Designed miniproteins, single chains, continued (2). Designs and how they scored, part 96

Each design is a single chain, and the fold is of that chain. pLDDT is the mean over its residues in the fold that is shown.

## One batch from the design tools (miniprotein)

Design m7536
Fold by ESMFold2-Fast:
Structure m7536 (fold): chain A 70 residues (1-70)
Amino acid sequence: MSKEEIEELLREARERIRAGDFSEETRELVVKAAEALGMSEEEIEGMREAIDRRDQVAALAGVAELEELL
């Protein structure tokens, strides 16, 4: 996956999270980006848990951390 493709996944995820969308689709966007950036299974699980908890602050912080890896 290209840097531009990962950036687009993270942008879409960020907009969805800001809109209060913590759906499976939003979770898949974040997980795909994290996997493409080489995150560990433990780190990816942390991202899933933030989305599943509907924790907007934690979810947005995680997306920002992934954007810093680009």
Scores: mean pLDDT 84

Design m7537
Fold by ESMFold2-Fast:
Structure m7537 (fold): chain A 71 residues (1-71)
Amino acid sequence: MDKLKEIVSKVLGVSPVNEDDDLFELGMDGVKALKLIAEIKKEFGVTITDRDLKKNPTVKQLVELINSKLK
């Protein structure tokens, strides 16, 4: 959780980030979404898509998505 909050904070340029915040309401656009996807791949080794982010727009939902893709 905390590591993903750090990544989101850096990518969106906002702090603090709460686990129930909507990333798009925090200012996530298509470019920032691509940066977030790249950082998640680097940190967790998990590939997600822009559609995944649209369906899971909160930090909490994104953590659940990442965990579901980890074996």
Scores: mean pLDDT 80

Design m7538
Fold by ESMFold2-Fast:
Structure m7538 (fold): chain A 71 residues (1-71)
Amino acid sequence: SATIQSIIAELERILKKTTNPEVKEHLEKAIEALRAGDIESAIEHLEKALSLTTDPEIKETLEKIINGLKK
């Protein structure tokens, strides 16, 4: 399993590439939740970001992160 710090770093990288304000908001909230140790809230925000994004690379990365956190 990936470490929480590695997941946060990957989400911060996605955030820098994201231009959609709603996707950015949910990614920022997911990062905040992970920093607080609230994995359930982080998954909820990542699933919202996934539903709103149209970028195939961001979708693939978010799906992998969500699956890793649910395991």
Scores: mean pLDDT 85

Design m7539
Fold by ESMFold2-Fast:
Structure m7539 (fold): chain A 68 residues (1-68)
Amino acid sequence: MEANLEEARKYLELGEEYFAQGKYEEALEYVKKGAEILKPARNDPRAEELGKRLEKLGLKAMFALSKA
């Protein structure tokens, strides 16, 4: 379980880096990867916090793509 949380956090960090570079499609790809990893851990409070951060980044990236 902790290894899955570490992977999801790495994907969140990569997504944030790509978003900062204006690479919104790549940012969304990493958000989706992180969310998939967290699916089995939905009852873990740490997974809930990571999921919220991934969701927020995904919404920001989708909004940026809709404007570009």
Scores: mean pLDDT 78

Design m7540
Fold by ESMFold2-Fast:
Structure m7540 (fold): chain A 62 residues (1-62)
Amino acid sequence: MEKVAIIRGASGPALERARELALQQGADRIIELPGGSDDEAYALAAQLRAQGHEVLLLNATE
């Protein structure tokens, strides 16, 4: 199974920074939700974890 990073909340430089952090943490796949809700991100994370994937939740606005 793969490690999936879910990045929410931002665009531009903050999003790129979050992508770099995800790759540094060994993410095999990145899913971007710019402007998506926390509920949407959490639901997606729960679904992926149920499928046996490791999930990283990253906030690009940090």
Scores: mean pLDDT 76

Design m7541
Fold by ESMFold2-Fast:
Structure m7541 (fold): chain A 67 residues (1-67)
Amino acid sequence: SPIARLEAERAALLAEIQALADEARAQLATASPEEQAAIRDEYGARATALVDRLAALEAELAALRAA
């Protein structure tokens, strides 16, 4: 079903968000204090893109459930 497919895509996207968080933590652990702000800004931007995609996917799921 379209709903089952989107739920699977949502699960994959949540896993991608977790992997990004893990990568950010690893980079911050080895970064100098001077590098940390730039790293946070870069990973924050990537996280925002994934969260926006998640919001779009949740909106599509809601629309399909309402139809």
Scores: mean pLDDT 87

Design m7542
Fold by ESMFold2-Fast:
Structure m7542 (fold): chain A 64 residues (1-64)
Amino acid sequence: SALAWNNLGNALANLNRHDEAAEAYKQAIRLKPDFALAWLELAKALAALNRKEEADKAFEQGLA
């Protein structure tokens, strides 16, 4: 489920495994594109990876 992928992303982010967290959040978004929380958490993971342009785009999707 989208929620399970989002929860996996959160667990990975707490371990500072930001690349793997971003992939888990992307799977959540693939299953539920309107999952605002997953977009915002993806933005945070991308920012931690210094992928600022991608982080900004993900953040905008989370606010829509």
Scores: mean pLDDT 88

Design m7543
Fold by ESMFold2-Fast:
Structure m7543 (fold): chain A 82 residues (1-82)
Amino acid sequence: VTIDEKQRAADDILKVVKKEAGDEDATAIANQVLSLLSSVSSFTDEEKSLIEELLANLAKSFSGAQLLEKLSGIFTLVINTV
């Protein structure tokens, strides 16, 4: 799996979540991301675990809209970390 394939999967998740998100809180947004991520084979279990940890921490401090703005950075960080 290439970095480009992981980035495309991340972009697809972000697009779906951003389009479907209404006035949802950060926890609901995080759960939607994780649900979509569970079906993505281009990410490893380690990368998924890191995304879960980052989303859980950010959901405590940010609104749903603010978390959506952070999602791209989360995926970029994880893809470059592993």
Scores: mean pLDDT 78

Design m7544
Fold by ESMFold2-Fast:
Order: structure tokens, then C-alpha cells, then sequence
Structure m7544 (fold): chain A 119 residues (1-119)
């Protein structure tokens, strides 16, 4: 059910945040930020791979966005995750061109940070 899906997403996102703040507490803030993006993206992609329709994928993305906002995940991370999964599953056209550009800009900032940390 939608309620069960919401609770699973919420528990997993809380777990990711706790993991980063406890087991990865020694990382630099920029490294924690990138790790948060990577772990949340991995989890959302896993859920989308289990979905049997585009409608179900869009519902999962909507619930994940709501939970990420409630748990205080930065808007840039939320937008970057949303852009990557919508693009990967060919659902990006469900958004306006302006919304697509906003999400893409957030992803570009994450990619720029990743490049800096790999140098």
C-alpha cells in the first residue's frame, strides 16, 4: 500500500542519514553530502526497478521526494536524485521544461563537487 511504501522509504532514508552521521562521521562535510546523494539515489533506483508500471514509478518518486523533504535532506540532493531517476526511466517529459532545467542544475552541482573530490 502507499502507506506501507511511505514507511519503508522513511525508515530507509532515516537509516542512511544515521549511518552517515555515525559510521561516516569522520568524513568531510562535502564527502558526507556526496555520500548522502549516492546512497539515496541507489535506494530510489532499487525501488523503481521493482515497479511494474510508469505510474507506480512516478508514485514512488513522489513519495520519496516528500519523505526526503520531511527528513531535511537538502533540496539540491533531492532535485539531483529526482532528475537522475526520471532521466534513467525516460519519465523526464512528465515535467515542464523549466522544472527539468531546475533539477538538471542541481545534478550539475553534485557532479562538480564529485569531480573536485576525485582531484
Amino acid sequence: SKESLYEIIKDTIKGIIKYINTEKSDLKEEEKYLLLYEEVLKFVEFLLNLADSDEEKLEIIQIAEEVMKEEGIPEEVINAVKYEVLKKYKLLDTLSEEEQKKLEESLKKIEELKKKLEE
Scores: mean pLDDT 89

Design m7545
Fold by ESMFold2-Fast:
Structure m7545 (fold): chain A 65 residues (1-65)
Amino acid sequence: MSLDEIVIALAKKELGVEPKSAAEAEEIARRARELVDQGLSVREIAEALGISEATARRLKERFSR
């Protein structure tokens, strides 16, 4: 599966919102990966992306594996 599909699924199921395009989903995923690589905490990632801590934690686990 492409990264776009995973981010769209997370947005629809966990955030309760549907991104308008794959580009929006890619932007969120790209920024999340960058923040994880910088060693930011779940809270910092959530604040930077405007998402819940639960979603930020899942993104961090995804990019750490």
Scores: mean pLDDT 67

Design m7547
Fold by ESMFold2-Fast:
Structure m7547 (fold): chain A 72 residues (1-72)
Amino acid sequence: MMVARLVGVVIRLMAEAERHPEFAEALREAALALLRGDLERARELLERVLAESTDPELRATAEDALRVAEEL
């Protein structure tokens, strides 16, 4: 169910924001954009995090969030 996947990804993005203060604003904005259905904004923010981050867990979460945005 897409709603369950969306909620799971939002929770993971919020958890990553706690671990990466440097990306906290972008990750929280991406999570809110996904919840509002603003897929263009969510993708832009997530692609930025992927371009700037070297953390494999954060990158995996951002990639999963992008796939969810594509499926919405």
Scores: mean pLDDT 83

Design m7548
Fold by ESMFold2-Fast:
Structure m7548 (fold): chain A 92 residues (1-92)
Amino acid sequence: MEETIRKLRAVADIESVRVEVEKEFDLTPEQRALLDEFFQKALEIYTDPSLSKEEKIKRLEELYDEMAKNATPEQREVLRKAKELLIKEIEK
């Protein structure tokens, strides 16, 4: 039950971040798909009970670096904003 509640909270935090990113950027279908992939992978990091806050932040930065390697400059900016907003949610 507590695991389910933690996952629902994480999903709500990610949805809040998605709304903020969509307000700042007029996302193309390709940018939206890339953002969804980032959030799916970020959810696994965010909900991992073996990771500390600092380790989660480091893993999110590593995820961004890996996805940014093959991204356009515009896609990279979208991912960067999503990463920054998620890190702020973890720091709360």
Scores: mean pLDDT 81

Design m7549
Fold by ESMFold2-Fast:
Structure m7549 (fold): chain A 103 residues (1-103)
Amino acid sequence: SLEDLERYARELLEKTREEIKGKTPQEAIDIAVGALRELVQRAREYVQKTKGPEAALEVARYGNLLIMDFEEEARKNNYTPEEILKKFEELVEDLLARVREIL
């Protein structure tokens, strides 16, 4: 359900926050990107079951663009782990909003 996906996203946010503590900027980027990829995969699978393969592809495409832009921005602007975590939280909310629009 959408509620299950939103719960998973909240748990992922909390886990990622703890994992990023004390990490280097590069390690924080790698952790955040990994977490975003897991969330995109879960969202894609959920949307595929509810709206079918075309809607799932839209979610995957959107999520992959968010991840690519995030990696580029974080590296070019020398984000701190705190800035990486803040952006990660914003991107999780952005992806969930897109899933709600597609549903």
Scores: mean pLDDT 90

Design m7550
Fold by ESMFold2-Fast:
Structure m7550 (fold): chain A 61 residues (1-61)
Amino acid sequence: SLQDWLDAKEAQIPTMSADQALALAQEVNDLMMSNDFTPEQTARAQRVIAAAVRRAEALRA
């Protein structure tokens, strides 16, 4: 399911490089923009995007 996929990807974020984290953020955003997500799915997707972006920014510092 979408939720299982998002949960699995979020669990991988701490091990990702900056490039991998940004690629994940883009992939999740593309899925969200291309599909009619429920408000709950949108909120979950946005949390994964935020976590991935935070990971990339932390590695750039």
Scores: mean pLDDT 86

Design m7551
Fold by ESMFold2-Fast:
Structure m7551 (fold): chain A 62 residues (1-62)
Amino acid sequence: MKLKEELKRLAEELLEEMRRRGEPEESLERFRKSVEYSLKQEENLEYDVELLRRLLRGLREA
């Protein structure tokens, strides 16, 4: 499995959960830009994947 593919999948799922919870579009746009930056840099992909997994789990349990 490629970390970039996992990061993209998690980001899409997280954006969906954030929209369902009424997060402002400005916040969603900032998140999208952060994910794009992570994908371009490729320095912290493992950390970023784990961070998004943790955030998604938290949102789904709240």
Scores: mean pLDDT 77

Design m7552
Fold by ESMFold2-Fast:
Order: C-alpha cells, then sequence, then structure tokens
Structure m7552 (fold): chain A 84 residues (1-84)
C-alpha cells in the first residue's frame, strides 16, 4: 500500500524532528518533564510506524498517528510554559 508507506515514512520523519526539538526544550528544568514525555511518545510513534511499514498493518499506522498526536500536544505545552 503506497499510501500506508507514505504516511508511515512521514510519521517517522516528523517524530524525529519532534525528538530533536524536545531535546532542546528538555535542557530547561521548567519544560523537562513535558519534553521527556513528548520524546517517549514520539519514539513509540516511530516504533509503530516502522511496524506498519514491515507488516502493512493499518491499525499499527493509526496507533502511530495517535502517539505522534500526543507527542505534539506535550511539545506544544512545553513551549507554552517556556513562553512565560
Amino acid sequence: DPELKAKAEAIIERAKELIKEAKELAKDPAAKELAEKAIKLAEKAIELAEEALKTGDREALLEAEEELGLAEIHLAVAKLILSK
């Protein structure tokens, strides 16, 4: 499924970018806990997206999308805390 492959690859790419950004935010003690949670969720999204690429499992892809979405929320909250 070319669409599944494209979506899974996009999730992996975005999750890697998110991890890099969250690692920078985690250097600030005020953002550290939320940034570390964002990293963990993004790492889980990569794992699930890689599983979807290997198996063609759409359920694994949907779970990867959900985990990435949660990572984005945690990253956004960490950024908001640092904006004060």
Scores: mean pLDDT 88

Design m7553
Fold by ESMFold2-Fast:
Structure m7553 (fold): chain A 94 residues (1-94)
Amino acid sequence: AVELAVEAGRLAAEGGVLAAKSGKESVPLGIAAAIKGIGAVFQAEVLKDAEGAGRDAVSGGEVAIRAGELGGNEEAIRLGRRAVELGRKAIELA
């Protein structure tokens, strides 16, 4: 569960960063997704809170999808969707 939450958080952060680089309109949401993803990694690795980390990774992934859509970055959308998938799985296994 913790390992899935870490991976989900990393994917949300990466998706957010890619979206932020895609256009001016996607910068605020891309940054927000990256911060949520990093927070999820910290919750999982430091606090061993797989459920809380999974929830933040899902939230971050959803924001990365929206940011990727604004910036027209399909890779950011793909990473965000994967973050949501793994984050939900981390919650279920926690």
Scores: mean pLDDT 85

Design m7554
Fold by ESMFold2-Fast:
Structure m7554 (fold): chain A 83 residues (1-83)
Amino acid sequence: VDELIEEAYKEALELFEKGEYELAIERFNVIILKFPNYYKAYYYRGLAYAKLGKYEEAIKDLKKALELDPNYEEAKKKLEELE
């Protein structure tokens, strides 16, 4: 795992944990733009969208996370919860 991805990801997660969902989404957007196969960024961006009531966007991101890692149980469970 790239150290720069890890640091950016931790910052985005901290914003998510503080309830700063819009700012977390902006950070995950930057991560995804630079690292489009980083499935964890799609997962947490999807969770942030769900927290904001943007369920269509949340489902798309969760499906993308599961497409990139079919064994990502957390994304599968959350997708089942929202659908």
Scores: mean pLDDT 85

Design m7555
Fold by ESMFold2-Fast:
Structure m7555 (fold): chain A 69 residues (1-69)
Amino acid sequence: MKSIIKAKTKENEEYAKKLIELAGKPIVFPDEETADGIGSIAKDALEFDPEKYVEEAVERIEQIIADRK
């Protein structure tokens, strides 16, 4: 199955995937820019407080998806 997490850099793509794994549910990013942004932020935030950040990042992704509607 096609689980496309496409980000501008391989590093951001890897962190976006890590975030989905930690969230424990399938998250579909609406576009490459969202995945890149989330991956970039996750890189720093996961080292600070991974559990709290995962929850906040999931909410942010869902908000972006809702705004698209």
Scores: mean pLDDT 64

Design m7556
Fold by ESMFold2-Fast:
Structure m7556 (fold): chain A 70 residues (1-70)
Amino acid sequence: AEAERRARELEEQARALLDAADAAGGSVEDMAALQEVIDEAYAFDAAAGARVAALASERVLARAEAQAAA
């Protein structure tokens, strides 16, 4: 329960940081914060960390494709 809740919180934090990074044009501070969230997820559970990292990568790719199409 606690591990599941924490993993969900980290996924939500990663999504919020990706939104902020896109709005700011990919600032260094936003990218560093995102990496810290990914690292924290890995420190908790390697599987949870992998899920958060995959989610972040998919989101970044989707945003890049949307910007290229515009």
Scores: mean pLDDT 69

Design m7557
Fold by ESMFold2-Fast:
Structure m7557 (fold): chain A 63 residues (1-63)
Amino acid sequence: KSIEMQVKAIENAIEMYREARRRGNEAMAERYRETALKLIEILSKEDPEAAKKLEERLREAEG
């Protein structure tokens, strides 16, 4: 996948994590959080700067 597609997939996972938390669905929130972290790890091997920014966005969504 292109870097753009990987970024979009991670952004979608972070948004799904926010929605799951807003709905009180802790199990789904944790699943989306794990998905985002795994995708960020994969992206970090190709684009560490983009991965770092997305990791910070996930942390902001958590806090």
Scores: mean pLDDT 84

Design m7558
Fold by ESMFold2-Fast:
Structure m7558 (fold): chain A 71 residues (1-71)
Amino acid sequence: DEVEAIVAEHEAFLTRALADAPPELAERLRRLAVEAVRRVATLLAEGREEEAREVDEEAARELRPLVEEIA
């Protein structure tokens, strides 16, 4: 399962990156980030590369305030 493999890799990375963040905020950020990764991976699997890039850019914009709150 290509999408699940990509999601699992990103979940592991986020767990390490957010280890020192407040638990509730870390969980919310991880959930939103994983959802974005799943959407991008699914679009890439469907050959919709341009849409995947747009979703990735949109997700980065949405996650920026949460990342700033943790930092």
Scores: mean pLDDT 77

Design m7559
Fold by ESMFold2-Fast:
Structure m7559 (fold): chain A 74 residues (1-74)
Amino acid sequence: SVEEQLALLEELAATAERSGDYRTAGEAYDKIAELYEQLGKLEEAKRAYEKAARMYEKAGDHERAAELRQRAEE
């Protein structure tokens, strides 16, 4: 289910962030945002894109971070 996918991705993102694997955390939050968009949960999707952007910044991927922030703003 989508709910199970979200739970697994949130655990992956949290674990990756704690271990300093910011790229993996960013990818996980980006997927979480896409799933929330599919569910029509636009505020949750926006927050997930913002988290993904922060993770990509920490990974040194400033271009991807900027793209994700733009997605969050629509």
Scores: mean pLDDT 87

Design m7560
Fold by ESMFold2-Fast:
Structure m7560 (fold): chain A 72 residues (1-72)
Amino acid sequence: SKIEKAAELAKKRIKEYIAKNGRLPTLSELDELAEELAKEFGLSRSEAEQAVRLAMSEVMTEIAKKSLEEYR
């Protein structure tokens, strides 16, 4: 519920970051995102960090799939 909503917002924020900056967020920038999500969704820091890790994993999977499609 809350963690799933936080993960979806995190995924959107990470994709927007990549579009704007042309690079992946640093660990420090991901930690700042986790703090924002904890405040917005009333999550513990651990739950917010889990949401960010899930979102980052999904974004990396999408990038990998796109890279493989370009080589086919």
Scores: mean pLDDT 82

Design m7561
Fold by ESMFold2-Fast:
Structure m7561 (fold): chain A 90 residues (1-90)
Amino acid sequence: APLPYSPEEVAEKVKELVKKLEEKLSKIASKELYEKAKKLLEELEKLTVEYAKAQAEGDEEKVKELEEKLEEKSKELGELLKKAAEEAAA
């Protein structure tokens, strides 16, 4: 099934989550990790909005392409968050 939210609602929710995560990362991560995380979060926000629009439009080919990009960027963010947690624990 497509996402239960409109593309506009998804965009707003993602923007709020990104802002909250950036605030948390700024307190626990080094400046270099924070800057890298911020760039990845901005890319993920853009991809998530495009994914929601593609699903709403029924563009199955674009949905698959965006799913692959989202998985790749999500893995990069996961590794970066792991490194930030290790620095916070030190």
Scores: mean pLDDT 73

Design m7562
Fold by ESMFold2-Fast:
Structure m7562 (fold): chain A 88 residues (1-88)
Amino acid sequence: SDAELLAQKEAQKVADEMRGKAHLSTEEVIELTRRAAEVLGKKLGYPDAPKIAEEYARKLLEGRERVSTESGVTAILLALIEAARKAE
């Protein structure tokens, strides 16, 4: 869907920003997810996107204090796709 394509583009922007980092804390991933979801939500006209994406990312990272940048980007992507699907 167009919404999932927009989610992928927002996740790619975060990946580009984090390219130089080996690891991210769980709270850094949650904050990056929330900010990306705010942009996505504005594009989709869906103000609940940040809340949905944050909650989903927290579930994916439950029990983890730190993740690789690759795992963090994957969690952000999956959380943004979840928010995009809920918007439709």
Scores: mean pLDDT 88

Design m7563
Fold by ESMFold2-Fast:
Structure m7563 (fold): chain A 62 residues (1-62)
Amino acid sequence: SKEEEEIYKESLKLLEELKDGMTEESYEDAVAKLEEALKNKDLEGLKIMLEALKDALEVKKE
């Protein structure tokens, strides 16, 4: 759905911001989890992942 796709896109943007602080394996694992949630239409899972990524970005800002 549109809402799931929008959350997925926003999550990918946040992951790009975090990418320089991540290993390639961790980045790929995070992308795979987002893709799995999108395929399963798991809106709650996508929202939880987005919130976690926002929290990680705030920590990066110090």
Scores: mean pLDDT 80

Design m7564
Fold by ESMFold2-Fast:
Structure m7564 (fold): chain A 55 residues (1-55)
Amino acid sequence: MVPSAEEFRAMSREELFEYYFELLKKVAEEGGLDVSDEEIEELAELIVDEVMKHN
């Protein structure tokens, strides 16, 4: 289930990271993108940092 905006704001950094990591990994797999798990982790952390700056 996709979290609501309020649930996203209540999420810990670890929960946000897991959500975005899984989302990015799924997009990479479906798109046939040649990206490593390490690259996905770095991108997920950047997204989480950006989200947390606004909340």
Scores: mean pLDDT 75

Design m7565
Fold by ESMFold2-Fast:
Structure m7565 (fold): chain A 62 residues (1-62)
Amino acid sequence: MKFIAEVIEDFEAKSEEELTLKKGEKVLVLKVVDDYYLEAESLETGKKGLVPRRVLKLLEEL
């Protein structure tokens, strides 16, 4: 199940597996990885990576 989500808090990647995001950006959530992280694709850059659940607000279920 995929979702469109909005970034509600700036997040800076600490590893190559993580995705840097700025508040107000939109992402496509591809997969739930664990209780802390989602795999997402930036709709701004097309890059994919891990993002903490806490920095995303789900907008639309696909």
Scores: mean pLDDT 81

Design m7566
Fold by ESMFold2-Fast:
Structure m7566 (fold): chain A 105 residues (1-105)
Amino acid sequence: SAEIAEARAYMAANEERLARGYEELSEEVKELLEKAEEYLKKAAELLLKGGPKEEVEKELKKAEEYLEKAKELAEKEGKEDAVFAIEAAERVAELEVKRLLREVE
C-alpha cells in the first residue's frame, strides 16, 4: 500500500471524530501541531535524501516533543475530541515514517 493510501484509510475510519477534534483545536494547540508537522516533514526529507540517521532521529524527537505539548494543552482545555485528533495525527505520522523506513535504503 502507498503511504497516502494507508494514511487515507486511517483518516476515513475516524472521519467524524477527526472533524470534531480539529474544530475543537485552540490556536495555541494548532501552533504546536504545526511545529510538530514541520519537524516531521524535515525528518522525512532527510530520510528520503539518505541523510544521517542521527539527524533524522533528532528531528523526530522534536516533532514528538511538540505533539506531547499539544496533547497536554488540549487535555488541560478539556477537549477530548481534540486529544483524539492529536493521537490520530501521531498515528498517521507513525505510518508514514514506517513506510519511509521500510522502503528507503
Scores: mean pLDDT 74

Design m7567
Fold by ESMFold2-Fast:
Structure m7567 (fold): chain A 63 residues (1-63)
Amino acid sequence: MALREAGLRHVERAREAAAAGDQATAGAHLGEAYRHARALEAAGDTAAAAELRRRLLEAGRLL
């Protein structure tokens, strides 16, 4: 799976966990999504990294 898609899946899983009241699982998934965003930046994919960071910021506000 591409880094961007994998990162977005982690954000989605974090939202699902947060909605279920599982903050530990939500936090773990946000951490994985953040690592994917950093990997995209290191690869020079600034647009994909920015999209993933926006999704991360929004999901993090639910925690």
Scores: mean pLDDT 81

Design m7568
Fold by ESMFold2-Fast:
Structure m7568 (fold): chain A 76 residues (1-76)
Amino acid sequence: MEEAQRLFREGGEKELKGKEAYAQGKYKEAVELFNEAADLFRRAADLSLQAGNPRSAQVATQKSREALENAKKAAA
């Protein structure tokens, strides 16, 4: 449980840094940060599902998808 929460928090931190990089025109850095956030959220979702918490897994899965879309937008 604690590791899923840690990964979710770290994903949120990377997402915030990615948004800051994007706002500064640092698009390559933003892509890397959003991809890192997506990976962290996906791992949090997997651990949440293993812990029997499908709603937390769904939230983390959605955050991972949003991070991937932000990475795609920054890459364009």
Scores: mean pLDDT 86

Design m7569
Fold by ESMFold2-Fast:
Structure m7569 (fold): chain A 73 residues (1-73)
Amino acid sequence: MEYVAVSFMDGDGTERTVVTDRSDAEAVAAMEHLARVHGFEVRPASEEEYRESKERLDAMVAAGREGARELAE
């Protein structure tokens, strides 16, 4: 399987990395959307990076859903 990652610098100078499986089109689309909006870089990633970053990706998606909830009717 092929994995992709987005790496960005947090406001406090910490580098953050989020990884997803390329076959998950919805997750890839969400990552690409964030990359385009914030100017992040999308790169290939390893399975090990994917496993380690899964929790971070889930947290980021959850944060996005919380924001969307305020706009939903």
Scores: mean pLDDT 66

Design m7570
Fold by ESMFold2-Fast:
Formats: structure tokens, sequence, C-alpha cells
Structure m7570 (fold): chain A 81 residues (1-81)
């Protein structure tokens, strides 16, 4: 499921539909997060944040980047525990 949304995000990005691409990466991030795949979730949220930034949606970009940072930190902490 998450991989499907990543592929959909990549497809929308290639088509220049950055809003739908960002939304697809957010959905991938949510699924990876629920599965405990914190690094994959962080990567997906970073991609969404970059695309929201590209279209000028600063609020959604900030939200996506914040989620990515938290998940990356969580992954780092889990590796030392």
Amino acid sequence: AALLYENLGLLYEQLGNYEKAAESYEKAGEIYEKLGKNLEAADSYEKAGLLYEKIGNKAKAKNAYDKAGILALKDAVEKVL
C-alpha cells in the first residue's frame, strides 16, 4: 500500500502535478509510520514537504518537514536503545 502511494507520488511529480504528488507522499508516510517504518515515513514526508514548498504551501511544507524530523529522530533513538 505505501509503495503504491510512493509510485503514485513519483508519477504525479513527473507529470508536474506537485500538489497531488505531495498528497500521495503524505499518504505513503502515514502508512509507513503506522507500520513502524520510521525512516521510510520520514523520507516520504520530506518529499511531501519539498513539493508543498515548491508550490508555495508553507504551512503544509512545515507540517511535513516537522513530521519527517520527528520520525528520523525516533529512528535514531531506537537504534541506540
Scores: mean pLDDT 83

Design m7571
Fold by ESMFold2-Fast:
Structure m7571 (fold): chain A 60 residues (1-60)
Amino acid sequence: NKHVEIGELIQELREAYRNGADKKTIEEIKKKLRELGMSEEQINFIEDAVRRAVERERLK
């Protein structure tokens, strides 16, 4: 199920940002999202949302 795979990759992206992963790791996850048919605009929106969510968790 494409939607399940996208959801799993979004969780991987969230964990990558939470753990301070390098740019290469983040770009590999983004590449997999593109391979599942997600547009650059959608990927950028999700990445921004993930970054903001992780930052909120750190601030509590």
Scores: mean pLDDT 82

Design m7572
Fold by ESMFold2-Fast:
Structure m7572 (fold): chain A 73 residues (1-73)
Amino acid sequence: MKKAEEFRDKVIEALEKAGLSDEDLALVTMTLALGVRNGDIKQALEDVIRILERLGASPELIEEVKKIGDEYL
């Protein structure tokens, strides 16, 4: 589904701009790819948010990812 792929790509771009490490980006990218394949954008968003919180991502980055999710929900 194009919508789920666009959601994935926008989230990855936001994380790259925020300066996440290559290993953290790989973890989030795999989680997004799995969620997108299952067609569940809401679940993919929730899983990514949980990973970012565990990684100690800034509240600003978490809010940006949530805003991207809202565009596709």
Scores: mean pLDDT 79

